# Designed miniproteins, single chains, continued (3): the designs that were tried, part 94

Each design is a single chain, and the fold is of that chain. pLDDT is the mean over its residues in the fold that is shown.

## One batch from the design tools (miniprotein)

Design m11266
Fold by ESMFold2-Fast:
Structure m11266 (fold): chain A 65 residues (1-65)
Amino acid sequence: MEAEKKKAQEEIAELAEEKGLKVVSTEGDEITVAMEDRSLEREIGAAMVMIKAAVEGLRVRVELV
């Protein structure tokens, strides 16, 4: 579980970087990423929901910067 959470966090961070987003915080089982434009939220949100569903207890936050 802990190793799986870390792998999911890395996948989310990689996706965020690919979309030009910044990882703001990684704390325990939570990742916070920043985005400037909500036009990307649908693409990023769908991917994050799938990863979160695969890893029990993982929390993902998306903040508009």
Scores: mean pLDDT 63

Design m11267
Fold by ESMFold2-Fast:
Formats: structure tokens, C-alpha cells, sequence
Structure m11267 (fold): chain A 70 residues (1-70)
């Protein structure tokens, strides 16, 4: 259940151009839909934000290389 919330939130964050508010809202919405406990919700939020941050860091590095080639 927590993993489903994390996956959905990360997907939504990527689709929203890494909008943190959109990612947090996706966690809240999916957690509410699946009936997560407050502890499961916090874990899902922390994990989704961590994963999104790692993806963003990699994308920033890739975009810098592409910008230099443009």
C-alpha cells in the first residue's frame, strides 16, 4: 500500500515538472484513497520526496550537459 502511494506520487511529480506541491498532494490523495494510517502516510511522503529528489538531481545533471551541447 505505501509503495503504491510512493509510485503514484513520484509519477505525478515527474508529470508536474517536479512540483513539490503536486507530489505532496498526490501522496495525500492516494493515501486517503487507500486508507493509510498517519504513520504509513508519513512514510509514503518521506519516501516519495526522497525518490523524486534523486530523480531531479539526475535530470538536472543531464539537462546541464544538453544545454552545453545546444
Amino acid sequence: KVEEVVEEAVKKGIESNYDLKATQEAVREKARELGLTPEEYQRALDEAMKKLGEILKKKVEENRKKFLES
Scores: mean pLDDT 76

Design m11268
Fold by ESMFold2-Fast:
Structure m11268 (fold): chain A 86 residues (1-86)
Amino acid sequence: MAEELKKILEKLKKEAEEAIANAEEILASHGVSPEKAKQALAELKKALEYLEEAVKAAKEGDVEKALEYGKKALEHVARAAAIVEA
């Protein structure tokens, strides 16, 4: 099960990296202020850090810790969305 969780988290990390790249392009094309763009990207980068910790915990077989870090990553994604929409 730890190996399957690792695959899921690695896929989520890749999707997060792609989402960050797409967010940079979308923010630029839609005239989001540089201040809001900077704040939103900082939150997305923090989400990626937590996904990396989740993958590490999954590799160690710590499912509980991996899920905790995954939840924190999602919280930072939600904050990024809120900043852009404000």
Scores: mean pLDDT 76

Design m11269
Fold by ESMFold2-Fast:
Structure m11269 (fold): chain A 64 residues (1-64)
Amino acid sequence: MEEAKKLAEEEASKYGEVEEVKVVYQDDRVAFVLVKTSKYLVEVALRKENGKWVVAKVTVEPLP
């Protein structure tokens, strides 16, 4: 299921128009998704809590 990817895309949309979404890593407990927006590179770390994916950390880097 692409639940972690969708959550990461929703979080990144706060920082600009989503252009690219790449799942860098995903297993049963954690996921790392890289989202490129029009103005920012957004790194979203997610974890699974009680069977549900939640956003654990968001790192935002401005594009040059």
Scores: mean pLDDT 80

Design m11270
Fold by ESMFold2-Fast:
Structure m11270 (fold): chain A 100 residues (1-100)
Amino acid sequence: MLSPEELAELIVKIVEETAKKNNLKIERITVTREGNVIRVSVTLIADKSISEEKIIEILNETIKRIEEVLPEGVELRTSVAFEKLPNGNTKVYLQITVTL
């Protein structure tokens, strides 16, 4: 079984790889650990040429890749919020919570 540190690193790697593949800019990634809970908070910027539907598809791909690497018995929770920026770009807030 992966250590909590290894699992957090793997989640961050998946987020970075899917963002890069889909031309999403990573503004911030923050990892916090409290006991058996790992939280990965991600802020992404999607260019105005990328539709909200496409952003949702990219996030679903990212979450699926994370689910595939999680150990048995680990709980995954995700939340997503969108903010439309004045320049037409979309700011994406993705929170990934893993309970060991």
Scores: mean pLDDT 87

Design m11271
Fold by ESMFold2-Fast:
Structure m11271 (fold): chain A 63 residues (1-63)
Amino acid sequence: SLIERLKEAIRRNDALTVRRLSEELAARGERDQEVLDLLLENRMFAEARRLFPDDPRIDEAMA
């Protein structure tokens, strides 16, 4: 699935693939809590904000 491919790209720190798949996931309106957790763990705040623009955990993780 797209979500599985995105999770693997995040774990590999493949920024280009993460960006591309995140944009595709956002366009589909799909959201997965594990994806947010992985993005925050890997400090991919721009991608996290793109997928979850209103989630306060992003601001908390950036503090």
Scores: mean pLDDT 79

Design m11272
Fold by ESMFold2-Fast:
Structure m11272 (fold): chain A 92 residues (1-92)
Amino acid sequence: GEKLLSEAVAAYEKGNLKKAESLYLQVIKDYPNTDIAAKAYLNLGNLYYFQLRYDEAIESYQKVIDNYPKTNEAKVAKAELGFAKQAKSQIV
């Protein structure tokens, strides 16, 4: 799980956003109900937010909050969700 998550992060840092998205989705598929999946959902939300894809960002953050509520990632996702909703509300 950790290696695949690291590959996704590396792709994001290199600006290969589509590869990063695909790798985060693979982490979620292959390692459901794990702390690694919580990290993947949070990072996927951040990836979508960075691309101004606020609806997908909101959905990804909500998945962390709903399915992984006791994780540190859920605390971060709650803050990020607030920012994503605010950013979406500022669109004309």
Scores: mean pLDDT 84

Design m11273
Fold by ESMFold2-Fast:
Structure m11273 (fold): chain A 96 residues (1-96)
Amino acid sequence: MTIEDLIEFIKKLAEELGLSDEMREVINKVIEEAKKLPEDERYETLRRIYRALLAMKAVDEYEANPERLTPEQRAVVESLRKEAERIFNELKEKVK
């Protein structure tokens, strides 16, 4: 996966998730700051954003069908939600 592919996938997922204008602006600022980093660090930063968005998408898909969740699956969903929130809070702090 190229850096350009990662940026495209991040933007597509953010749009599909219906993220707030504030969150999309934070993501765009992190992408722009990442472009100033060495290639390896740039790729790692973008991949981290992409993983957080994938976790949010998984949570949304599970919450759409709550009656189908076992207690164990609910624990996994809560864990994914907390992890995504942690990653985005860290990214918000980095772009202040």
Scores: mean pLDDT 74

Design m11274
Fold by ESMFold2-Fast:
Structure m11274 (fold): chain A 56 residues (1-56)
Amino acid sequence: SALDRLPPELREEVLRLREEGYSASEIAAYLKSVLGASDEEVELAYNGLLELEAAE
């Protein structure tokens, strides 16, 4: 999973926001704008979240 390539703390935050019902796009925007995540980290989070949605 693309999420496994994220730093553990960032991965946990992404999964927490997903559990709270935020969309992949909303989570990606939050990482970029609020947490100052890199473009690579934002892309990994977005793609990883889409992979999880496809698996459901």
Scores: mean pLDDT 82

Design m11275
Fold by ESMFold2-Fast:
Structure m11275 (fold): chain A 76 residues (1-76)
Amino acid sequence: SKVEELRKEFKRLAKNIGVSTKTLLKEVGERLGLSTDGNELLEKIASSKEIERKAAVVLTSISLRRIGDELDEELA
């Protein structure tokens, strides 16, 4: 399904930038003003091409910034 495909994409990207999938989903949800719950966010992205486009732009921005500076990296 589209939701499962998106979840897989978020997991891959989160690993590439060195953060948890939960952290990445929360940040994208907050920037979109939609939801900090990952499952709810993925459903919304899957249901709307407009939201999908906005999410892609936000996700690219976050990936480039390596979001560690926006979140306390307290696991270290």
Scores: mean pLDDT 74

Design m11276
Fold by ESMFold2-Fast:
Structure m11276 (fold): chain A 78 residues (1-78)
Amino acid sequence: SEELTEKIKKAAEEGVELARRAKNVEEAIGAILRTIGDAYQLALEAGLKLSELSEESQEILKKGLEEGLKVLDELAAK
């Protein structure tokens, strides 16, 4: 549903903001885990598996997680 896609988009945006504020690896991991947990909970409440989310919702989540992983890489890279 469009409502679920909008909720996934908000969760991903909040996760990305939290990741961008991360000052260390632990905080970046925390942001990533929270984003995954929020998306999983939203899917569960809709009676769906994460793999059953619309392609639009999956792409939004993927891009949010990629941004979080990029921040993690930047903090961990030496």
Scores: mean pLDDT 83

Design m11277
Fold by ESMFold2-Fast:
Structure m11277 (fold): chain A 65 residues (1-65)
Amino acid sequence: GDFERGLAGMRASGAPEEALARLEAAFRDGDAQAAEHALTRAVSEGGVSPEAAQLVGRALRARFG
């Protein structure tokens, strides 16, 4: 799905595995706020392509609201 593709793009662009694990856990647990916070932190810490981050953001909005 879009989330898995976006997550793979973030990994390919150099996002730390810890950041990816936090984002995936929040998404799995259905915690919209935690998922958005995890995405924002991953982007702010660096190593994430804007395109991959936007794809994940769209997937979060499609799932949660």
Scores: mean pLDDT 80

Design m11278
Fold by ESMFold2-Fast:
Structure m11278 (fold): chain A 100 residues (1-100)
Amino acid sequence: SDDIIEIIEELAEKTKYALEVMEKEKDVAEVREIAEQLLDTIRETAERIEPLDPETAEKLRRMAEEAEARLRANPDDKAAIVETVRELLERIEELIEELK
């Protein structure tokens, strides 16, 4: 539905913004905090769409879970954290195309 697409497009824009901030940040702890906040935003987005599209909500939850595991495995690696968020953006953009 158009409502779900709009919500996921908003998530994509938030992810793009987070990625831009993270790439310019020199403190890896701050980069990690931005990434963790983004994962919370993805989970909140999944909760928002669950009543309308439980399948898409579950896909978002799985994306966040997989990304969280990668962040835990690479807590001090800025390049790995940034790459994790870049891959999340690509997956969210692919999800938008699937919903059209």
Scores: mean pLDDT 88

Design m11279
Fold by ESMFold2-Fast:
Structure m11279 (fold): chain A 93 residues (1-93)
Amino acid sequence: SLAEEIAEALDEAAIDFLEKLAKDPKAHPVVIRDLVQEYKDMGEYYFEKGDYEKAKKYYEKALKVAKENPDVISEEKIKEIEKKLEEVKKKLE
């Protein structure tokens, strides 16, 4: 729907903005948490839509940022993202 297309475009714009902010070594931890959450939410959105390739892409981005920031992102959240990525990989087999 048009509403879904608008929401997707807004989420992609938010991700681009957060990615730019996250490159600053003085970036507030909230920026890193929000970026990981936005990637995870996009991964979940595409998974529910059956777009497993896009879901994989976003979960991999979430996992990479989370693992690079273990002082900000909990081990529990990292494991949740890893589990979701394995579910996506099974759908692509």
Scores: mean pLDDT 84

Design m11280
Fold by ESMFold2-Fast:
Structure m11280 (fold): chain A 85 residues (1-85)
Amino acid sequence: SEALRLARRVVRLAREILDEKDPKKRDELYEEGLRLAEQIPDPLMRRLMVTLLDLSDYAAKNNNGSLRGIARQMLDALEEHLREL
């Protein structure tokens, strides 16, 4: 339950990062996301969450429409899945 709670919070932060237009606020969200992801006990889930944070941050910073679209789809699917658990 704790791991699932942390995962849900990280996915929400990755979503906010993807949609955040202010670079300073985006960096703050990214750092908070990393802090939470590091607390996830499962190494594979932790790596997945860090990867999603990195993907969202990179897509937002580089105005890469294709990568932003991929990140959004992955976050949508994972967020839906985590709500059902």
Scores: mean pLDDT 85

Design m11281
Fold by ESMFold2-Fast:
Structure m11281 (fold): chain A 73 residues (1-73)
Amino acid sequence: LAEEAKSKDEKTRIEAVERAKESDDLELKTEVIAVASSSKSKETRKLAEELFKQLVAEGADFAAITEAIAKAN
């Protein structure tokens, strides 16, 4: 999933973010958000923002997620 989120193919990246939304693995979701947020595609970044909001709603550590995104850039 995280490796698929790094793909040059926008469709593959979108599918990786969507699969991450269905996962219970917070670390995997954070990694996918970090990779997708650094994408050149506005659509991919928008999906990463939606996943980020979902994680925050689920009680994930906001600071940890923000740090992961910063490291990806």
Scores: mean pLDDT 70

Design m11282
Fold by ESMFold2-Fast:
Structure m11282 (fold): chain A 61 residues (1-61)
Amino acid sequence: MRVASRAQARAWLDIWLAWARRNGEFDEAALLEAVRSILRGMGMSEAQIAELLAEARRRLA
């Protein structure tokens, strides 16, 4: 995808968080960096990426 809507990015994030919750062993910093790279590739702004990453951190806590 060259550009993704916020809804598409959110749907992807929800799938990724479900995967992370099923896999109890992960490096949080590496996973969050991968999420940032994917969201940037989806055409999300840096502000939108920061907002979604903050939500992901809260859900992984």
Scores: mean pLDDT 70

Design m11283
Fold by ESMFold2-Fast:
Structure m11283 (fold): chain A 69 residues (1-69)
Amino acid sequence: MVDDREVAIALAEIARAIVLNAYRQGKISKETAEKALELLDQAIKASQEGNVDEALRLIREALRVADAG
């Protein structure tokens, strides 16, 4: 089975796809998309460093930013 780090990376990649799709559909601004993607890049790095809890918090913040517009 994949480890918790790989699961967190997979969740970040899914969140990235959600953000990019929202931007493509005109649901969020470029600035909002860029901010959310920056947080997701930080989440992937945290996952790679073993900070799974921090990665999950960053993924949640990225999706919150995208939801706020």
Scores: mean pLDDT 82

Design m11284
Fold by ESMFold2-Fast:
Structure m11284 (fold): chain A 68 residues (1-68)
Amino acid sequence: VKLKVIAKSSTTAVFEADSGKLTVKTSKKTYSADNGSITIELEDNDVPKVYVDGKEVNVMEDAEIIYE
């Protein structure tokens, strides 16, 4: 299982898997991407905003990122 950070700033981090499936789970929704990317952004209120293959996930503090 390998993840790498390909971009990071004070408000954004991007993770990309070389192989396998990336999944983001929240209390309301599950998002997954096969060999996709996850982007994490901080908003003005420091609530993380997560994107999986360009789709926004409302994660709050209970988000779980899984790589398979």
Scores: mean pLDDT 51

Design m11285
Fold by ESMFold2-Fast:
Structure m11285 (fold): chain A 82 residues (1-82)
Amino acid sequence: AVLADLAQKIAAAAVNLSTSTIVSALVAAGLSLADANSIVNAVMNHKSSLTAASNTLLNNLLSLNLSADQVLAIANALAKLS
């Protein structure tokens, strides 16, 4: 599932990258600063557990009703950081 894959990518990025770097990538992909901060805060609460972070993020992403184009833009922005 596209959102589940995105959640895993964001959770993995949060292990190696700063919160500000991830927020900047999400904003560059078209998310509002508030939504970007909400996503990053959700994953940072579970930074030590990739599985827990991914599950929490999946629920958070589902609540934001992201478009397919938005999801692809975020995935591409995160890929550019790796």
Scores: mean pLDDT 71

Design m11286
Fold by ESMFold2-Fast:
Structure m11286 (fold): chain A 61 residues (1-61)
Amino acid sequence: MEELRLRLLEYLREHGPVTLDELAKRLNVSKEEVERILAELQAEGAGIERDEKTGKYRLVP
């Protein structure tokens, strides 16, 4: 789990904004798993935002 969280953060940093579909595909996990990891990271204070118009996620400074 921890390794997936790190890879997700790295991908967002280098390639964001990105969709749930792109993250799931890139990390080779389900969309539900990506959504759960994103929710956990947001709850822990990671600067992750979702654009409601595009559905894309990004890291904020």
Scores: mean pLDDT 79

Design m11287
Fold by ESMFold2-Fast:
Structure m11287 (fold): chain A 65 residues (1-65)
Amino acid sequence: MLKQAFYGLAAMSVATDAGEEVKLREVDGQLVAEVEAKTEERGEEIKRRMEELGKATGMTGVVVR
């Protein structure tokens, strides 16, 4: 599933740009990207960007901590 691999790489790109950690997990057969944000504002920003990417690709699996 190239779309899922691309989604995971995009999540890593967004998080590592700010030095945050990204973990990829499988939940109910879906690939989920878990991001540990350094601040609450950064967490909301990353979540928003990943939601927009999910809409464009049809992916719906992102968790921001």
Scores: mean pLDDT 63

Design m11288
Fold by ESMFold2-Fast:
Structure m11288 (fold): chain A 74 residues (1-74)
Amino acid sequence: KAEELRRKAFELDVEAALHYIQAAVDKIEGERLLKRPDDPEAIKKAIESFKNAEKHYQRADELDAEAERLRAEA
């Protein structure tokens, strides 16, 4: 019972970690695109990358919260 909850929490931690990595990649891409301030298309893509990073951070936080809840029940 407790071991099953801890295993599920670990799986959620792995999913959260992947979302954090994706968010970091999107943030780095956005920062790279902002280094071309005379390119409106690059600026637009940078904004999209930052929005994608924000979504991935939010999902990772939700997964971490659920993993903590499962560990508390274990």
Scores: mean pLDDT 84

Design m11289
Fold by ESMFold2-Fast:
Structure m11289 (fold): chain A 64 residues (1-64)
Amino acid sequence: DLIEETQKLMEELQKANEEVRELKAQVRSNPDDADLQAKLDAGVKTVLELQKQLQEQARKIREA
């Protein structure tokens, strides 16, 4: 079900945005922690990928 998949992606995007916010706070508290910076960078990439997937789901729904 494309609608359920889209809803799941929206929930994942919300969680990814929250994790990025938390990681930004942690990086500010520990700016010398390279692992935290790497996790923040990965989280930002996850947000961008989920946004792309939502755009693709919108395209699939339009074509269905």
Scores: mean pLDDT 81

Design m11290
Fold by ESMFold2-Fast:
Order: structure tokens, then C-alpha cells, then sequence
Structure m11290 (fold): chain A 112 residues (1-112)
């Protein structure tokens, strides 16, 4: 589920969609984690970065859009690590897929 959202974001070829995939995957990792506080922090950060990535893309600020997509990837990675510490391999996989989606989104934004 979170992994599927991340894959769709990655396939979109845009920074905003990649960051959105990262945020959704980070949210799934947080739901699966016993370390809710740490996972929620990562998911919240990823969500904020995804919102900003879309705003910067709409303004044509591709450099800032790429930076925000990387921020979403970092948030997804933090949520993945917290899920793994909480014993959720499914949450870890979702968060890792989200980190990949955010990085691909950053790359797509940099190509503009």
C-alpha cells in the first residue's frame, strides 16, 4: 500500500509526485511502527516537504522543488528506520520505497 503509492510517485517523473509518494509511504511506515513519535515526525516532515515541492514546481523554482523532494525522501527514510526499530518490516519497506520516490522526484525536478 505505502510501497505502491511510492512506486506511482516514482513513475510520475515529477518532483511533486515523487515527494507525494514519499509522504504517503512515510505515513504508512508511521502507522506500522511501535515508535509512533519518531515515525510520525518523519511522516510529518515528508508531508510538509511534498507540499512545498508542489508549490515550487508551480512557480517554476525547480531547484527548490528538488530540495523539497529530497526533504520528503529524508522524512520517509526516518520513518522507515523508526518502523524497523519498532519491528515492522512492512513499514520499513514502505518508508524505503518512499525515500526512493522522493529522490527520483528530485532528479526529475533537476532536469527542468
Amino acid sequence: MGKEAAEKGKESGTGGKGAEGAAKAAGEAARKSSNVSRSSGGAMGASGSAYMAEIYEKKGDWKKAAEQARGAADGAKAAADAAREGGSEEGYEAGEAGAEAGEEGARAAEEK
Scores: mean pLDDT 75

Design m11291
Fold by ESMFold2-Fast:
Structure m11291 (fold): chain A 70 residues (1-70)
Amino acid sequence: MTKEEAREEIKKGKEKVKTIKDKLTKEVYTKGLETFEEILESTDLSPEEAEKLALEKLEDYIKKAIKEKL
């Protein structure tokens, strides 16, 4: 995947996320896409590495949010 192809996939993902009715699911997907886009634009990582890092950051965010609400 090229950086340009990754940008196009993020754009399509953002359009699909707008159709999600469940607030929590929409917020999680939005956060994931925004994190992926941020890493892709701010680093020289490959799109594949950027996606992996974005997923790791999203997982950490979810774990931290659960701990803070306990």
Scores: mean pLDDT 75

Design m11292
Fold by ESMFold2-Fast:
Order: structure tokens, then sequence, then C-alpha cells
Structure m11292 (fold): chain A 81 residues (1-81)
């Protein structure tokens, strides 16, 4: 459903914001890297659950996958420093 998609995007947005906050607060790079790795793993689990558990439409899965790819791209500049 549209609500499920929006909630999933909001969860991804919250994880991205958390990593940005860690960077602004000068958290150790190892903690930022761990948060990034956890975000990627969590997004992969979310996508797998949408497909396998919730039987979501391909359009809904693609929308979440695009948000995942965008989040990874945004975070790579932070975690590569």
Amino acid sequence: SDDQVQQTIQQIDSMVQGIQDMQQNNSPQSQIQNAYNNMVSTMDIMINNLRDVYKSSDDDIQQIQRRRDQAIQQMQTIVSQ
C-alpha cells in the first residue's frame, strides 16, 4: 500500500539523518561506518520482506529500491572520508 511505502521511505530517511547527525557531532569514523553498514543491511532486509513476506507490487519494491540506491550514494561520500 502507499502507506507502507511511505513508512518504509521515512525509516530510510531516519537512518540517513542519524548518520548525518553522527558526522556533525564528530563521531568516530568506525561508528559512522558501522551505522552505514547497519543501514545497508536493514534496507536489504526491508526489500526482501516487501517481496517475500508482504508480497508487495513490483512498483512498490522498485520505489523503495530507488530510495535505497539514493541513500547509499548520499552516504558513500561521508563513509569514504
Scores: mean pLDDT 85

Design m11293
Fold by ESMFold2-Fast:
Structure m11293 (fold): chain A 72 residues (1-72)
Amino acid sequence: SMEEIEKAVEDLVKEVFARLKGNSIFQEEDKEILIKKALEAVKKEKVKSVEEARKVTKQVLLDSGVPPALLE
């Protein structure tokens, strides 16, 4: 469902930001902005699964400067 997709996006961004706190100056406000951006990308691409939503979210984070090592 779309609710499961939205939750997967939010959970992934929150997980990545928890790891970023030790290595970056990213703030809580940046996390909220990236969640919104990832949700917009997921809706635009009409993703059908949580797995696709996670892939789209990882791409948004990469494009925003998150190190690949934190996304595997």
Scores: mean pLDDT 77

Design m11294
Fold by ESMFold2-Fast:
Structure m11294 (fold): chain A 59 residues (1-59)
Amino acid sequence: SMADIEAGVAVVRRGAAELVRLGVISEAEAQEMVDRARRERLSVDEAERLLLQKYLEAT
């Protein structure tokens, strides 16, 4: 649904911003993640999975 698509994008946008603040990814990488979420219509679950993977790579 449209609501699910918007929810997934919102999760990626919020999480990617947090990863930038933590120094895990660059602003350019955060933008790429948001673009990917829109293009691929990522679900909330898929968005959380991507954010977790990026975080674990840094720790």
Scores: mean pLDDT 80

Design m11295
Fold by ESMFold2-Fast:
Structure m11295 (fold): chain A 86 residues (1-86)
Amino acid sequence: MQELIDRAIELVREVARLAEENGLLDEAEALRRKIREIEAIKDTQEQLKAAIRLLHEAYAVALRLKDEELAKRLEEVIEELEKALE
C-alpha cells in the first residue's frame, strides 16, 4: 500500500517539475503543496483517497503539457490505486 502511494507522489513530483519547466509555475506549486498535505495524512486509506484525487489533477496538467506518455503513466497508477481502495 505505502509503495503505491509513494509511486503516486513521485509521479506527481515529475508532473510538477515538467509543469515548472514549461512555465506552469502556479500549477507546479499547487501540486507540490498538495503533495505536502498528503504526506501529512496519517491514515493510509485517507492518504490513498487524497493521492487518487491529486493524480487526477496531475493528469489534467499532463494533458495541458501534451505529454501523452506521462498521461498514460498517470492513468495506470490511478487504476492501481483505485483497485487497492476496493
Scores: mean pLDDT 85

Design m11296
Fold by ESMFold2-Fast:
Structure m11296 (fold): chain A 66 residues (1-66)
Amino acid sequence: AAQQLQDLQAQIDQTIDQMNALLAQAKKAREAGDKATEQKLLAQLNQLNDQAVALRAQALAAGKAL
């Protein structure tokens, strides 16, 4: 139980780091006027956001089940 919660927390932190990197890249693409790259990066960001929400829900449920 404790190990699972720690693993979920590590995955959440890793996902947030990836989201921050994609946000920085999307911002640069937008500043350059590269709409195609911006849209691709925003789509990846949305997928990571969905993963982060799911991981947080799993962590919350794991904590509540204890």
Scores: mean pLDDT 81

Design m11297
Fold by ESMFold2-Fast:
Structure m11297 (fold): chain A 97 residues (1-97)
Amino acid sequence: MVRKLAEEAIEEALELVKQAPEIKKKLGAYSLSEDSIKASLFSGLSIRWMSEWLPEGEREIGLTPEAIHHIILAAQAHLDGDEEKREEALRKAEEAA
């Protein structure tokens, strides 16, 4: 279960950050960096995962907050290209679930 959710999270994060250049173009004059836009998009996605995966969440998956936190860290590490941190976070997510 945890690995499947982490794979889904990584895929969603990759698709979402592809929107950053277009959002930056639309914002134009506001001078937000693409990295700042990516961070904001990822933050929103992280809140959505919490709302879906917590014990009281919409998907009734019932993951602990610690497990969800580590899945978020794994997705962030994947976006950063840090495979070692990604694998460490996934292991911790599995242990916390």
Scores: mean pLDDT 77

Design m11298
Fold by ESMFold2-Fast:
Structure m11298 (fold): chain A 100 residues (1-100)
Amino acid sequence: MSKIEEIKKLVEKLKEALENKDYDKFLEYAKKLVELVKDIVENENPSKEELKEMIELIDEALEYLQSVDPSLLSQEQRIELSEIRGELIELYGKLLDKIE
């Protein structure tokens, strides 16, 4: 399975977990997404086409992260969500810089 295909599957799992209000799985999949994108950014040289696809998928994931109602989360989950969102925003910026 390509790493881009793995990102796509993780984003699909984020949507499913959010719809099911399974915030533990949502945060687990979000962490896996951050780790996978970080690995690609640090260790690989994606094509322009692959970068565009990743940017679209990460933008979708960021929308799901923003859609979470923090009142439904524990304090620990809220901290974790904030950290994940921050890391993913930083990685999103790095991907945008690579396309320019």
Scores: mean pLDDT 86

Design m11299
Fold by ESMFold2-Fast:
Formats: structure tokens, sequence, C-alpha cells
Structure m11299 (fold): chain A 75 residues (1-75)
């Protein structure tokens, strides 16, 4: 339970940071939509992996989210 909570908290903090950065950078509506879609997809996958006890894969997915979110924000 503790590791699952830590992963979900980390994901939530990264997502909040990405949304805040998108607002501060005044990204396009299309970039905002891409970020929102990425957030939704990542949440579904991470919750599934945690539910299956695949915590290492969940950590990897969170790292992939951070990298993909940065690419959207920098485009």
Amino acid sequence: MERERKLLKELSELQSKSIKEAVEKKVTDEQFKQLHDLISQTNKEVLRLIGEGRLAEAEEKIKQFEEQAQKILDS
C-alpha cells in the first residue's frame, strides 16, 4: 500500500506541475488537449498496473509520462 500511494502521489504531482507549466507557457489549445489525453491515458495504465501488482512497470510508465509531457510542452 505505501509504495502504491507514493507512486500515485508522484504521478499526481507531475501532472499538476505539467498543467501549471502549460498555463504559464500559454501553450496552444491543441497542446493542452494532447497533455489532457496523455494524463487520462497514463492514469488508466498506472492504475491497472498497480492493481496487478506491477509496481516497477507503473514506475516506468510514470517516467514515460514525464518525458512525453515535456515533449508536448516544448513543442
Scores: mean pLDDT 83

Design m11300
Fold by ESMFold2-Fast:
Structure m11300 (fold): chain A 70 residues (1-70)
Amino acid sequence: SLADQIPDATYGEGDNPAELVAPLRAFQALFGLPVDGVLDAATVAALRTLPGPRDGRLDAETKAALAGVL
């Protein structure tokens, strides 16, 4: 799963480590967003629609939800 490439850390808006680029691009393509691999405001808003904490952060619970869609 592309979600397995996301490190076991918490990321928020404006974070752009290299390991997030591929899984974020896949998520952005799935949700019809600009495919730039960046945790921008639109991507954060889309992350809030996933099952789980809906806090707009890439934490452990959001990563688990992404594993179900990626």
Scores: mean pLDDT 73

Design m11301
Fold by ESMFold2-Fast:
Structure m11301 (fold): chain A 85 residues (1-85)
Amino acid sequence: MKPVIVSGTVVVPGASLEQAEAAAKAAVETAKNYPGVLDADARVQQLADGSTAISVSVTAETREIGEKAVKEALKAAEETVKKLQ
């Protein structure tokens, strides 16, 4: 099957850079552990309004797998920020 790249972004208000980096790490680990995912990467950008954007890119065996992996990764990022305050 032809590998596909799927990406998604979540914006988390009030997250510090260290909280967002911890969330990005959790998102990458979640995506890499999803069956059929070949690779994952995440980027963090702090915005001028004090919110932080976390972008996750997943390389997967199928688009369906990639979309599900991105969804779970973004949920993991949000839960990590929430747990860290």
Scores: mean pLDDT 82

